# Designed miniproteins, single chains: the designs that were tried, part 69

Each design is a single chain, and the fold is of that chain. pLDDT is the mean over its residues in the fold that is shown.

## One batch from the design tools (miniprotein)

Design m2379
Fold by ESMFold2-Fast:
Structure m2379 (fold): chain A 89 residues (1-89)
Amino acid sequence: MTRQQQLLEELREIRRRMEEIARRIEASTDPAEVQRLVEEFKRLLARASQIAAEFLALNPSPEQMAELRRIEEEIIRIGRRIAEIMKKF
């Protein structure tokens, strides 16, 4: 596995964790639990940004850049979903 492939796999794992957090927020009726989950999501966003910066420093191929863009779009969609749910609190 190349370093670029390893970093993309780490981003995919973070995206999966973010999806789990979004599902837990959707299922929760406890504002305190929702607040903790939002904080966890923010920590994952910070980690994803660090990994993406490292990935970009490795001069990825156009194909690898397209994959990063797909993962980033998925993360943006999850963030929007969380923001919509938060309007209920």
Scores: mean pLDDT 87

Design m2380
Fold by ESMFold2-Fast:
Structure m2380 (fold): chain A 59 residues (1-59)
Amino acid sequence: MSDEEIEALVEKAVAGILALPPEQVPLMVAIARKEFSKVLEGEQLERAIKRVEEAAATV
């Protein structure tokens, strides 16, 4: 997966999370982690998940 494709995937997940009520955010973070783990591994997976979790923490 290219860096551009990873950025698009992270941006889509973050936009979805920011559009949700706060009570639904933890469930969406868990779903994003599961979906990302299917296509990303190692450091790329860690960085993508951390970015999603940091965005979720700002709501």
Scores: mean pLDDT 77

Design m2381
Fold by ESMFold2-Fast:
Structure m2381 (fold): chain A 91 residues (1-91)
Amino acid sequence: AKVTFYILLKSGLLVLASPPASSKDDIRKGIDEAVKLAEKLGAERLIARVTGPPEDAKKAAEFIKKYFEEKGYKATVEEVGDTYRVTAEFP
C-alpha cells in the first residue's frame, strides 16, 4: 500500500503534507511529520489517502487509524472508491 498525507486547514485550504509512504516505519514517520506540520499550520483535519491492493490498503488504513488514536487524535476510516481515507480530527 502507498499512503499520501494531506492537511485540511481551518481556512479550508488543502496542503500536501508528505511524499508517499509504503512501509510501516515510513508511514509512522509520515504521520509524525504530517502531525507536526498540521500543528504549525493550524489544521482542522489530517487526511491519509491509502492506495494499493484492497487487503493491504485496508490493513494500512487500520494501522494509520490506531497510530493516530495512540497519539490522542480521533480518527475514522472510510472506503472511497478504490482507496481508503483515514481522517484525524485536530483541536
Scores: mean pLDDT 83

Design m2382
Fold by ESMFold2-Fast:
Structure m2382 (fold): chain A 83 residues (1-83)
Amino acid sequence: MTAREKVEELLEAFRNNDIEKAEKLLREMGVDEKFLELLRENPELAKAELGRASRKSPEEIVKTLGVDEEVAKELVRIAKEGW
């Protein structure tokens, strides 16, 4: 899957409250275990933090999630389009 396809599938998983699928996709994208633990313990707070970082910049997403720059840019792009 491309970075775009992974991000689109992640957003669909969040819309469907499919936390197990969201965790699998985030792990494949290289997200820090700390964020994955937050997602398991408090999915709503994890989604809020992801949304907050996505509204700032790709650099904030890399810092918050530990993902690569290509995934971070795709998350910001989708957030600006009305995520």
Scores: mean pLDDT 76

Design m2383
Fold by ESMFold2-Fast:
Structure m2383 (fold): chain A 70 residues (1-70)
Amino acid sequence: SLSEAQQKYQQGLEAQKQGDLKSAFKYYAEALEILSKLPPTPEVRALTDRVAANLAAVLRQMEAQEAAAA
């Protein structure tokens, strides 16, 4: 299950690198959902922090794009 969260995180990173913010958001959210169900080990905590930081950045970019489109 930690490996599933890592896979989702990698998919999110790839989507973000391609400028696909919606897919990046989806993959990061899925990674966080998986991580929330795991014991809070140092490895789980470290990955959760990294995923959350990238998700926050993507969300800010998406909100800025929505505001610009209005």
Scores: mean pLDDT 83

Design m2384
Fold by ESMFold2-Fast:
Structure m2384 (fold): chain A 72 residues (1-72)
Amino acid sequence: MTPEEKKQELLKKAEQLQKLKDEVIEQGKRDIAAALAAGNREEAELIQEGTKRLVEGLDAKAKEYLEKAKAL
């Protein structure tokens, strides 16, 4: 694998993680709204916390891929 091919793969992985992050945020909003509509505030809180942790993890991993791509 050439350094340029490796850089393109890392950029593609970062882009895929950003798309997944957007999907996680949108799904979380829907799930929170559904839980609140059902009167389940505890479930809504757990979904919010879980969504936040997933988003933070995806952001950290995307940043790692972008930094590795810049180093090439």
Scores: mean pLDDT 85

Design m2385
Fold by ESMFold2-Fast:
Structure m2385 (fold): chain A 85 residues (1-85)
Amino acid sequence: SDFKEDLEFIKKLVELRKNNDYKGYEKLKKERYEKMEPNKQLSFLAGEYQYQGKEELYYQYMLESMKNTPSVPQEDIEIIEQRLS
């Protein structure tokens, strides 16, 4: 499933970071990002901003991804919008 693929991708990124394999890390990120649908690219960038400690950018990109995901409840979107205000 998509979730299992995303989980394995994150596990590989964490392993590469732990091993100081920055070339493998950047290559894996680029290859995955280029294969993602646009909405998944938004959530991927949100995760990267969260890792960098850029909370406001994390919430902005997460919010855009949530707005483009029909299964996300409107009340969950409003909680994130309030966080950014």
Scores: mean pLDDT 77

Design m2386
Fold by ESMFold2-Fast:
Structure m2386 (fold): chain A 100 residues (1-100)
Amino acid sequence: MLSLEEFEARVNELLAEISEIFRKYKAGELSFEEAVEKLREVFERLIEVLEEAGADPAVVERMRELAEKEIKTIEELEEVVKEALALVQGTLTRMRRAEA
């Protein structure tokens, strides 16, 4: 199982990648389809990190559902990312409470 410090470090790296994908998309460097594909790759890595951290199986399953969800608009993409970030933040909060 990942330590809290290792989990936070890996999550922060993946959150930086999500921010860079949105930055490149808004700058016209990535198409919508390329941005969706790259975000799905980041979500798969988030699933691995959550599993290694011993996250609730229901959280892991929901993240998999988000990674497989059909995304047709930028608003749907933003909503999927928002929900994924909430799941990650919930796991961080539980881990911090366990360490305290």
Scores: mean pLDDT 82

Design m2387
Fold by ESMFold2-Fast:
Structure m2387 (fold): chain A 62 residues (1-62)
Amino acid sequence: VTLTGSEIRIIQNIPGEVTVEKLIAAGLSEDKANEIIEEFDLNRDGKLNTGEILFLLALQND
């Protein structure tokens, strides 16, 4: 998944674990929120923890 700088900043500004609900509340579309969780939820709990968020951000900074 390719993320825009705006979408990355939204993710970075979410406190704690990132969920679909938090992504939508922060301004992302439902489709994009679900796509992000599906691609980067490595432990299959429906949330992105701090390590998964850092991994996502590292992949976007080439």
Scores: mean pLDDT 75

Design m2388
Fold by ESMFold2-Fast:
Structure m2388 (fold): chain A 94 residues (1-94)
Amino acid sequence: MAEHEKIKEELEKKLVELTGLSAEEAIEELERTVVRTMKENAEKLTSEEAVKEALKKAVTEFLKSHGVPEEKVEEASEELTELVYKLYNADSSS
């Protein structure tokens, strides 16, 4: 499906530009960080807002751990969290 692939490509492009990793490495590392953060916060995931907050925390930690400057992390984490949430929502609405 073209829409899902476009969102994923946009996410990959942003991650590569920010971290310098390959698209495959960036996606794998982000997914690992997201899975870990969601598991650690599972008891708190009671609303869409709580899920988005946990995703933003995971994205922020991923960016910081890969040397992205703090000034760029705030804006980038908001954009990346929205893209990740859209991918999850697209999969569940199919």
Scores: mean pLDDT 76

Design m2389
Fold by ESMFold2-Fast:
Structure m2389 (fold): chain A 65 residues (1-65)
Amino acid sequence: LDKAKLFQLVLKIITELKKRVISRSELYALGKEVGLSNQEINKIFELTGQKETISLADLVDLLTA
């Protein structure tokens, strides 16, 4: 998983969304904008517990390894 792209995704969520939780559809849309592949986006879902929604805290945990 590309941590630089993941960091850009987190920044985009903070600056463009007013939500602290994002849906699967929002993750796919924003992830593609920062250059994440479908495989990388699916890996984010797997690593965050395969929930329908993902919190900013879940994404930050992925950045800190």
Scores: mean pLDDT 76

Design m2390
Fold by ESMFold2-Fast:
Structure m2390 (fold): chain A 72 residues (1-72)
Amino acid sequence: SKEKEKEAALLLARYTVLESAILYHVRIGAPREEIDRLLAQLEETAKRLIELDPSLKEKLQARLDKVRAEAA
């Protein structure tokens, strides 16, 4: 529905902000505990997004795997 599309768009925006924050923290050498906390929030946001819009599953899993690799 249009309402679900709007909710998915807002959650995707939140995901993108968290993803950018993680990559920034990795670049500046932030403490591992801070990066791990942000990763947990990113994973929860991805899970909620996939529940709301299952068509995003493969794309979000690929993005999440890329961020995890960059943060390792």
Scores: mean pLDDT 87

Design m2391
Fold by ESMFold2-Fast:
Structure m2391 (fold): chain A 99 residues (1-99)
Amino acid sequence: MLQELIEEIEEAIEKGPGVEDVERISKRLEELSKKEKDPETSFELDLSAGVLRIAVGVIKVARKHTPEEDKAKAEEEDRKLLSTALRSVKKRLQEILEK
């Protein structure tokens, strides 16, 4: 379950992640957090979902104010931000598995 999510995150990073990929992963983290019996692990999963939600929120707000001529550059920066957020989450999930 958690290992499958780590694999999905790795695939998203390799392909260049979009907002939809990150929203899907964030939702799965929230569902795992709700089902987790260990409160520490549940909290870490919820924090990871929060990191991804913030990254997506920032992008959605920024896109509303991005001029047409800057859209291509903004899309590249969006992919870098999402990739960085996913790498951070992946590291935390790997640390949970090592407990």
Scores: mean pLDDT 82

Design m2392
Fold by ESMFold2-Fast:
Structure m2392 (fold): chain A 70 residues (1-70)
Amino acid sequence: SPVDEATEKIIEAVKTKSLDELVETIMQLRNELPDADVETAILKAMSKLDKESQEKLEKAVNEAVTKLLS
């Protein structure tokens, strides 16, 4: 499903990419998928990540939202 594909992409980006690249990945997903699907993918990714990776993902999500509002 698009949600499962987005979840795997987010997890991979958290583990292998910089914070800035993770922000870009989230912004691309928000342009490609419905907001509800992106939110579900983020929640699923959060449930599979350790605390440090969760904090990185939270920072990236907040920064992506800030950029979209600018």
Scores: mean pLDDT 85

Design m2393
Fold by ESMFold2-Fast:
Structure m2393 (fold): chain A 104 residues (1-104)
Amino acid sequence: KKEEEEDKKKAREYIGKIGGYARDMLNQAIEEARRVAEEKGPEEAVQRLMELTDEGIKKVKDLAEKYAAELKNEKFRKMVLDAANGTIEGIKLRAEREAERILA
């Protein structure tokens, strides 16, 4: 019914917002790490990248919990949380790849 369709639309919107936040945060973390690599070297750059991505992952989890709490249907709540977990794994993989590039 109407409430389920509205929850579905909100869940899709929230998944998009989580992904957008993660993308913007990761881009900023990578640029900061590149700056640190030039100023202090590759080891400090990797440390800074990992610190920023860990904080970003925390914020993704907080956003996912907040958005899921606004949904009435448990199925769509789980969809938002599952999508956030996928986003977190994507952040980790991209950060690991950038760390390897910095250390090469």
Scores: mean pLDDT 88

Design m2394
Fold by ESMFold2-Fast:
Structure m2394 (fold): chain A 73 residues (1-73)
Amino acid sequence: MDREKALELLRKALEKAKSLPNVNQELIDTIDRAGAAVAAGDFETARRYLEKAISLSTDPEIQKLLKEALEAL
């Protein structure tokens, strides 16, 4: 488990999601909730939000960042 790596990957995914021409607010909110859960040490909740964020994302780079964050937990 690497909490710092997971948080960095989530931050990168969030920045990428906010930079897209068509902003998906549900994706952004889900990534934010995943990050909050990781910071709180609630890794079961973090995994649920990460899996949801992966399913909401259509961007391959965001999906890769979120999957790597999930693997870091």
Scores: mean pLDDT 84

Design m2395
Fold by ESMFold2-Fast:
Structure m2395 (fold): chain A 100 residues (1-100)
Amino acid sequence: DPRAERIAAEAAANAPIAPLLKELAEKYKNKRLSPEEGKILSRTIEAAEKGNVEEVRKALEEAKKLGKDLAIYVAVLAYMFSNNPEVRELARKELEKLLK
């Protein structure tokens, strides 16, 4: 999966979130993600790269319903894959809340 390879590469480059990205890459590699989880994470990366704040917000809310770990992964991926300041700020605030 090309996205698992990208996540692993980002983990090597981004020391503060490297443990979270390594765990996510292992879940992709070992097929520990459900189809619903995989769909949410894929949509998050696409929305983040496009600067689509509303799709990122929707992915965060859907992830929260499935579990805290998935919501953390959505927030981390949105922050790392977006150049949009509004997407980054949304992801940063949600990550701060989730890591408490």
Scores: mean pLDDT 74

Design m2396
Fold by ESMFold2-Fast:
Structure m2396 (fold): chain A 91 residues (1-91)
Amino acid sequence: MEEREREIARLLEEELERELERALKEGKLTEEVVEKLRAREGFTVDKETEETIKEILREAYLRTAERLEGVDPEVAERLRLTARGEPVPEE
Protein backbone atom coordinates (compact mmCIF):
# COMPACT_ATOMS: atom_id res chain seq x y z
CA MET A 1 0.00 0.00 0.00
CA GLU A 2 2.28 2.76 -1.33
CA GLU A 3 -0.51 5.37 -1.09
CA ARG A 4 -1.00 4.72 2.66
CA GLU A 5 2.75 4.94 3.32
CA ARG A 6 2.93 8.26 1.44
CA GLU A 7 -0.09 9.59 3.39
CA ILE A 8 1.46 8.57 6.74
CA ALA A 9 4.75 10.27 5.76
CA ARG A 10 2.88 13.42 4.68
CA LEU A 11 0.84 13.57 7.92
CA LEU A 12 3.96 13.04 10.04
CA GLU A 13 5.79 15.79 8.12
CA GLU A 14 2.81 18.17 8.60
CA GLU A 15 2.65 17.49 12.36
CA LEU A 16 6.44 17.78 12.70
CA GLU A 17 6.29 21.16 10.92
CA ARG A 18 3.55 22.34 13.32
CA GLU A 19 5.56 21.28 16.38
CA LEU A 20 8.73 22.94 15.01
CA GLU A 21 6.77 26.18 14.41
CA ARG A 22 5.36 25.98 17.97
CA ALA A 23 8.83 25.40 19.48
CA LEU A 24 10.22 28.35 17.50
CA LYS A 25 7.32 30.59 18.64
CA GLU A 26 7.80 29.53 22.29
CA GLY A 27 11.60 30.06 22.09
CA LYS A 28 12.34 26.37 22.83
CA LEU A 29 14.43 26.10 19.64
CA THR A 30 16.41 28.66 17.65
CA GLU A 31 15.59 29.41 14.00
CA GLU A 32 18.99 27.90 13.02
CA VAL A 33 18.17 24.55 14.70
CA VAL A 34 14.68 24.47 13.10
CA GLU A 35 16.11 25.15 9.61
CA LYS A 36 18.73 22.40 10.05
CA LEU A 37 15.99 19.95 11.12
CA ARG A 38 13.87 20.92 8.08
CA ALA A 39 16.92 20.43 5.80
CA ARG A 40 17.67 17.07 7.50
CA GLU A 41 21.27 18.20 8.02
CA GLY A 42 23.54 16.66 10.64
CA PHE A 43 24.60 19.04 13.43
CA THR A 44 25.68 19.00 17.07
CA VAL A 45 23.49 20.44 19.84
CA ASP A 46 23.68 20.65 23.63
CA LYS A 47 21.88 18.11 25.83
CA GLU A 48 18.95 20.48 26.57
CA THR A 49 18.34 21.15 22.86
CA GLU A 50 18.60 17.41 22.11
CA GLU A 51 15.89 16.67 24.73
CA THR A 52 13.70 19.41 23.22
CA ILE A 53 14.11 17.90 19.73
CA LYS A 54 13.17 14.44 21.10
CA GLU A 55 10.06 15.93 22.74
CA ILE A 56 9.05 17.63 19.46
CA LEU A 57 9.48 14.35 17.54
CA ARG A 58 7.45 12.50 20.21
CA GLU A 59 4.62 15.07 19.99
CA ALA A 60 4.61 14.90 16.16
CA TYR A 61 4.28 11.09 16.31
CA LEU A 62 1.42 11.32 18.84
CA ARG A 63 -0.42 13.95 16.75
CA THR A 64 -0.02 11.83 13.61
CA ALA A 65 -1.33 8.77 15.51
CA GLU A 66 -4.48 10.75 16.51
CA ARG A 67 -5.12 11.71 12.87
CA LEU A 68 -4.71 8.06 11.76
CA GLU A 69 -6.91 6.55 14.53
CA GLY A 70 -10.03 6.63 12.31
CA VAL A 71 -8.18 5.42 9.20
CA ASP A 72 -5.55 2.91 10.43
CA PRO A 73 -5.70 2.14 14.18
CA GLU A 74 -2.80 -0.34 13.94
CA VAL A 75 -0.44 2.27 12.46
CA ALA A 76 -1.73 4.80 15.02
CA GLU A 77 -0.76 2.40 17.87
CA ARG A 78 2.69 1.79 16.30
CA LEU A 79 3.30 5.55 16.17
CA ARG A 80 2.32 5.87 19.86
CA LEU A 81 4.72 3.07 20.80
CA THR A 82 7.49 4.75 18.76
CA ALA A 83 6.78 8.07 20.53
CA ARG A 84 7.21 6.34 23.94
CA GLY A 85 10.33 4.44 22.82
CA GLU A 86 8.57 1.11 23.40
CA PRO A 87 9.03 -2.00 21.21
CA VAL A 88 6.67 -2.20 18.22
CA PRO A 89 5.10 -5.67 17.81
CA GLU A 90 5.55 -7.38 14.45
CA GLU A 91 2.54 -8.48 12.35
Scores: mean pLDDT 73

Design m2397
Fold by ESMFold2-Fast:
Structure m2397 (fold): chain A 72 residues (1-72)
Amino acid sequence: EEDAQRTQMYADGALGGAKAITQVGTPEQGKQVMQEVQQRIQAAQQSSDGATLAGQTFAEVGRLLGELVEQR
């Protein structure tokens, strides 16, 4: 139903946040976060709990971005 749409929304948000981390943090940090986020999103899309997994990934990326913005 709407779960696939919610999973995609959180996935897009998490990927956007990871890209922002690449611009705010070091290239190494951004590359690592981007790779991890992509793997988690792929797992979420194959899971019945995709929206929850994608939402958790988005929240974690947002927290990391917040810390980097504070220090830069």
Scores: mean pLDDT 76

Design m2398
Fold by ESMFold2-Fast:
Structure m2398 (fold): chain A 75 residues (1-75)
Amino acid sequence: SLEEAAQALAETLGLDAEALLREIRRVLDGELPLHPEAAAIQAQAAATGGSPLTGAFATALVRLGREDALVLFRD
């Protein structure tokens, strides 16, 4: 589930899971636009059959000061 994915990522990166989930949901609900770097990552994921949630997770990480963690979505 989205909550389980956010919890697992938050535990891996030492983040507050509720804060991460909140930012992810803001993107998915259209309250927050995709960060430009996250939008590029999502476009690449869409072209290769990756997760449609990739851009929302990447944007949330940037907002929480973890732009370094975007390497998890680059391949």
Scores: mean pLDDT 80

Design m2399
Fold by ESMFold2-Fast:
Structure m2399 (fold): chain A 82 residues (1-82)
Amino acid sequence: LSAAQKAALSARFAALLEERTADVPGFAGVASAEVDVIDGVAVVTRLELAWTVAAPSEAARAAINQAVNLALNEVNEELAAS
């Protein structure tokens, strides 16, 4: 992939993650996300999350983890269709 394609995939992943996490208490958004493609599969190589609180709840962390999995699955479905 070109640098532009990796940037586009990273931006798409971040947008999907933010959409899925809009209602998570104390979550401020995705500060940085990098996605690369290894053997035709999109993988998250860097993820930095912003919080408005110093210690997110276990429920908030679980919600973010689920959202990451769902967002990455959606990016991989889009990649497979391309």
Scores: mean pLDDT 83

Design m2400
Fold by ESMFold2-Fast:
Structure m2400 (fold): chain A 66 residues (1-66)
Amino acid sequence: GAEKAREAAREAARAGDAAGAAGGWQSYLSFEQGDHEGARKSGEATLAAAPDSPAARRAYEAGQEG
C-alpha cells in the first residue's frame, strides 16, 4: 500500500538510489490519488529499472499488496 511505497522511497533516498526514490514516490502518489493500478505499474517499472535496489523491490511489493 501507500505506506510501504513511501518507506521504499525514503530508504532509496537515504541510500543515494535516485531511481528507487523516484519510483517509490511515484507509486506513493498514485496510491494517494486512488490509482492502485498506476501504483502497481510504477513499482514494476522501478524494479525493472533498478533490480538490485532493495527499495525498488519494496516499491514493487507495495504495488502488489494494493
Scores: mean pLDDT 76

Design m2401
Fold by ESMFold2-Fast:
Structure m2401 (fold): chain A 72 residues (1-72)
Amino acid sequence: SEAERRAALLRRLAELSERAAALFAETGDPRAAELTLEAGETMDALEAGRLSLAEAEARLARLEAELDALEA
C-alpha cells in the first residue's frame, strides 16, 4: 500500500540520516554533514506532503549512493 511504501521510505531516510551523522562524528567530513541535512529535509518534505513518494524514492537512492561512496 501507499502507507506501507511511505513508512518504509521514512525508516530508510532515518537510517541514512543516522549513518551519515555517525560518519560525520567520526571523520568530520562536511559531505557527511550535508547528507544528514538533505535526509532530514527530505523527511520533512515527505511528512509535510510537499514531496511525492516517487520523488522521495529518487532522492533517497541518490543519497544512499553518495553515502555508500563516502563509506568505501
Scores: mean pLDDT 87

Design m2402
Fold by ESMFold2-Fast:
Structure m2402 (fold): chain A 65 residues (1-65)
Amino acid sequence: SSLEEEIKKLSKELIDLAQEIRRLREQGYATTDPEEKARITREMQQKLDESVKLAKKILELNKKL
């Protein structure tokens, strides 16, 4: 169904975001530049916020199954 296809697509996006957040965290640990750390922290927060929105949407769609 189109609903199952949408859930699958959003689930992949959520996994991709999680991997990107992990990469940013690793960059943050490797970086000694305070400005670069601040940039990475902002990018991680933005992606975490997006992940929360995607997770909520997936939950709502699953309730319709």
Scores: mean pLDDT 88

Design m2403
Fold by ESMFold2-Fast:
Structure m2403 (fold): chain A 95 residues (1-95)
Amino acid sequence: MKEKAAELLAEAIVERFTKEQIANYVLWVASQAGLPLDEARKYAEKVLSAKNDEERKKILAEFLLTFDDETLQRIARGLAEKGSKKAEEALKLLE
């Protein structure tokens, strides 16, 4: 169920943001969650290097799965408050 929530959040993010905005979001979320900066940079670089949105969704879902449930719930709430129905569904899977 956590994997499904991460997939829904990745879709919600990729639908809203440019690849550059997604890379910046990865760095910001990692900073807030206390992930090492070098690891965060690897994911940001993968997002920027991805050939299409399907590859970006996969990379972003893998990045999101590095977080605990509390961090994913915070991400899901933030996106749901901004009107993402996919983030609302992800939040229900994490509660």
Scores: mean pLDDT 83

Design m2404
Fold by ESMFold2-Fast:
Structure m2404 (fold): chain A 64 residues (1-64)
Amino acid sequence: TLVKEVDVNGHKVTVTVDGDKVTITIEGDMSDADLKKAQDMAKAAALLLQAEQKLLEREKLLEA
């Protein structure tokens, strides 16, 4: 399980990756513009965490 926290204009955005499950939690009320930015950042973070998880699996297979 991989977790990353991002702050967007004082609002906490938590991205959790557990295998194929991606959970994005946004705390508090924000403007539509800030919400869009938070979603974009959360999606980027989720992709990075998924890539990291796959890299760890591949590294174990490749280097034993």
Scores: mean pLDDT 74

Design m2405
Fold by ESMFold2-Fast:
Structure m2405 (fold): chain A 91 residues (1-91)
Amino acid sequence: MEAEKYFELGKKYFEEGKYEEAIEYYKKALYLLRLQEDSEEVRKLESEVLVELGRVYNAQGKKDLAIQAYELALHLDPDNEEAKKALEEVK
């Protein structure tokens, strides 16, 4: 799926410290996921992308945007342990 490819690209840019590029690829992944039929798999993947987007925002010092991304991730997948942990670490 193209969304998964953009998600992997976003992670690679984040690992390279290219935060703006990472954010753009994560946003592209989210856009494509929103075009999919609403399903448990789509919601879980969107939640994972939002956690990684939040991590990039936090690395940039944009803590308010990071918190918003983590909270949205939990709204989509309440069982997302990484989102719960990330939200606690930001506070």
Scores: mean pLDDT 86

Design m2406
Fold by ESMFold2-Fast:
Structure m2406 (fold): chain A 96 residues (1-96)
Amino acid sequence: SAEELARAVEEARRRLEELERRGRAGDPEAAREAAALRAAEVAPLGSAEAVRVALDTLRELGALEAAREFLEAVLEESEDEATREVAREALAELEA
């Protein structure tokens, strides 16, 4: 129903705010969940763009170890060369 959808949207927004706050405080699991939610918003633009948004979110929240683990996982799981290139470049910058 439209009422249930409106409630779900409001709950999703509050959940993202809470996860970002927890991630900023040093919770890497909360940071990963916030990154996944933000990446889902741009998923129709392609996997490379979704990876960029997830990475930017993890970096913004200070979850640098979670960002490195995420990029390593992208290189293991992704078959899309554009997505792999984004992950390789970001991982090199993160390790510098």
Scores: mean pLDDT 86

Design m2407
Fold by ESMFold2-Fast:
Structure m2407 (fold): chain A 76 residues (1-76)
Amino acid sequence: AQTVTVSFTARETGRYVAVGVATGPTHGAVTVLEREAAAGEVLTVTATVPEDGPVTGQGLLRNLDTGEERETAPVV
C-alpha cells in the first residue's frame, strides 16, 4: 500500500474543504476533509491505494467562505 499526503496552510480563518487524490496503475483513492481552520493552520489529507507500485497524487483546497481554490503537488 502507498499513501499520498497533501498539506495546505489556511490563509484565513474559515471553513475549508480539502481533497487528496491517489492514482495507481489499477486503483484510485479520494479523501475529502471538511473543517474549520484558523489562519496559519495546516490541513493535512491522506489518500491510500493498496498498490506497491508507482502512484501519483493531487491535492485541492477550497475556502468555503471566500471561494478561493488552490492546488498542490502531494508527497507520495
Scores: mean pLDDT 77

Design m2408
Fold by ESMFold2-Fast:
Structure m2408 (fold): chain A 97 residues (1-97)
Amino acid sequence: SMAALAAELKARAEKLNEKYPEATNELAKARSMEELREILEKLPKEFAKEVLTLAIERGEAVIAQVEKHELDEEQKKKLEEAKKQLEELKKLLKEIE
């Protein structure tokens, strides 16, 4: 269920925040995909990979839930933008070494 997934992702995020409190604070400053990339490149790779993995899992779940409903044209455009952002997150995760 969506509630169970949300609880699991929250618990994993809280554990990550506890291990990397300063990195979590820096991540909160990101306002765009480009800023996210720049910030993640400066943070521990273990933290960056886990953050991207959590964001991807959350994004996939949200997109799957939204696609179950009939959407108007504006909602469809927002969904396509969300899908594009998810693809960028997946590329970022693959590029982090």
Scores: mean pLDDT 82

Design m2409
Fold by ESMFold2-Fast:
Structure m2409 (fold): chain A 105 residues (1-105)
Amino acid sequence: ERTREEARRAGEAAIRGAEQARRGAKEKNPVKASGGAIGAMGGGVGAALAARKGGDEEGYERALEGARRAARGASRAAKELTPEGGEEGEREAIEGAREAERAAS
């Protein structure tokens, strides 16, 4: 119960962070984009740790991979390295964050 609730809150934080990074990139606001990217990674890691505490080793690995994808996607979106990279980064950040939340549940 408690571990699952912690994982859910962490996953929600990761998703919000990824969305904030996307909006920051579109607004060309580096503080908002960076804060969102950090939030996405932190939330994803939190979800992974919660899964591991619950004894779900497979969920831990999936949540950690989701967190890595969220961080990478958010960073790419924030940097706008290319038009394609920015769009792919936005999708990857949201998908990674959702995968981390789902795996930790």
Scores: mean pLDDT 68

Design m2410
Fold by ESMFold2-Fast:
Structure m2410 (fold): chain A 98 residues (1-98)
Amino acid sequence: EAEQLLASAKGYLDGLKGLTEKTKEAAKAGNVEKAKGYLELAQDLYDRLLSTASTLSSLSPESSKEADKLKSQGDQYLKDAKDYYNQAKEDALKKKLA
């Protein structure tokens, strides 16, 4: 059932977006450990998104196109989350060295 897989993939993407926002908030607050925790949860949702999208893409050309779109959006959110975490680590290191 393509509709159920699509709904699951969209759910994982929405969760990933939320965790990316939480990673950003934790990073902005200077809480590197909390940002790491949210990034690890974001990675789990991204992996679930990729698995579900791969199954979805095998069902039809239309499903494959939708799956590619969801994967691209997920890639961007995970990249943003990693960037926020890495910036927080760099800022924390510079503060300790100053």
Scores: mean pLDDT 86

Design m2411
Fold by ESMFold2-Fast:
Structure m2411 (fold): chain A 83 residues (1-83)
Amino acid sequence: DPKLAEAWAIAKQNNLDYVKKAIEERIKKGEDIDYLISAAAFMALVTGDLELAELVYKLAEKYSKDPTVIATARYIYELLKKN
C-alpha cells in the first residue's frame, strides 16, 4: 500500500515538527491522514516518544473521522504516559 509506505517514511523521521507539518499539509489538500496518524502513533510506541504520542493523539482527535484511529492513538499515548 503506497499510502502506508509513505506514512512510515514520514514517521521514521522522528521529528515532531515534520510529522505535524506533514499531517496538516495533507489536511489542507483533503488527503487521507489516518495512515500517517497510525504510523506516527506506532513509531511513538516503538521509540518510547511520549511527546510524539501526545502530538499524534491531539491531531487524531482534531482531524481524524475514524474512531478506531483516534482510539489507537489515545491508547498508545496512555500506555507511554503510565508511570
Scores: mean pLDDT 77

Design m2412
Fold by ESMFold2-Fast:
Structure m2412 (fold): chain A 66 residues (1-66)
Amino acid sequence: MRAELEREITVAMALIEIAVIELTENPTEEDVERMRAALEALRAAGAPAELLEEVEKRIAEIEEKV
């Protein structure tokens, strides 16, 4: 099931990237753009609305630090 595997990899990679950026003490505007790209990848992969809302909140918290 190629499409299913690609979605699982996309979701995992996007969540890992977001988590790595969250661990950064001095996030940059580019890091915020990367988190937003990861959110759109999650949306395209069909991630549940609850997860998308959680990620949007996490991005907003990082934006306040930039």
Scores: mean pLDDT 80

Design m2413
Fold by ESMFold2-Fast:
Structure m2413 (fold): chain A 73 residues (1-73)
Amino acid sequence: AAAPSARERRQAELYAALGLSYALENKIDEAVAFFERALALDPRSPAVRAAIERALKERPEIAPALQPLLDRL
């Protein structure tokens, strides 16, 4: 598939930031939903990877919900 557009990449970065925010608040279903939206726009987003890795570092207990998303990157 074609690379994501600048708009799609920026939107994915915003969704990644929202996903991280929800993950840090232990709102896991919302965090997963926003990360899935980000990956739909940019499947290999460095921002999504960084956000998920940071969430896992801060809250290792949420790994079962987020690790499958990281493994898709």
Scores: mean pLDDT 82

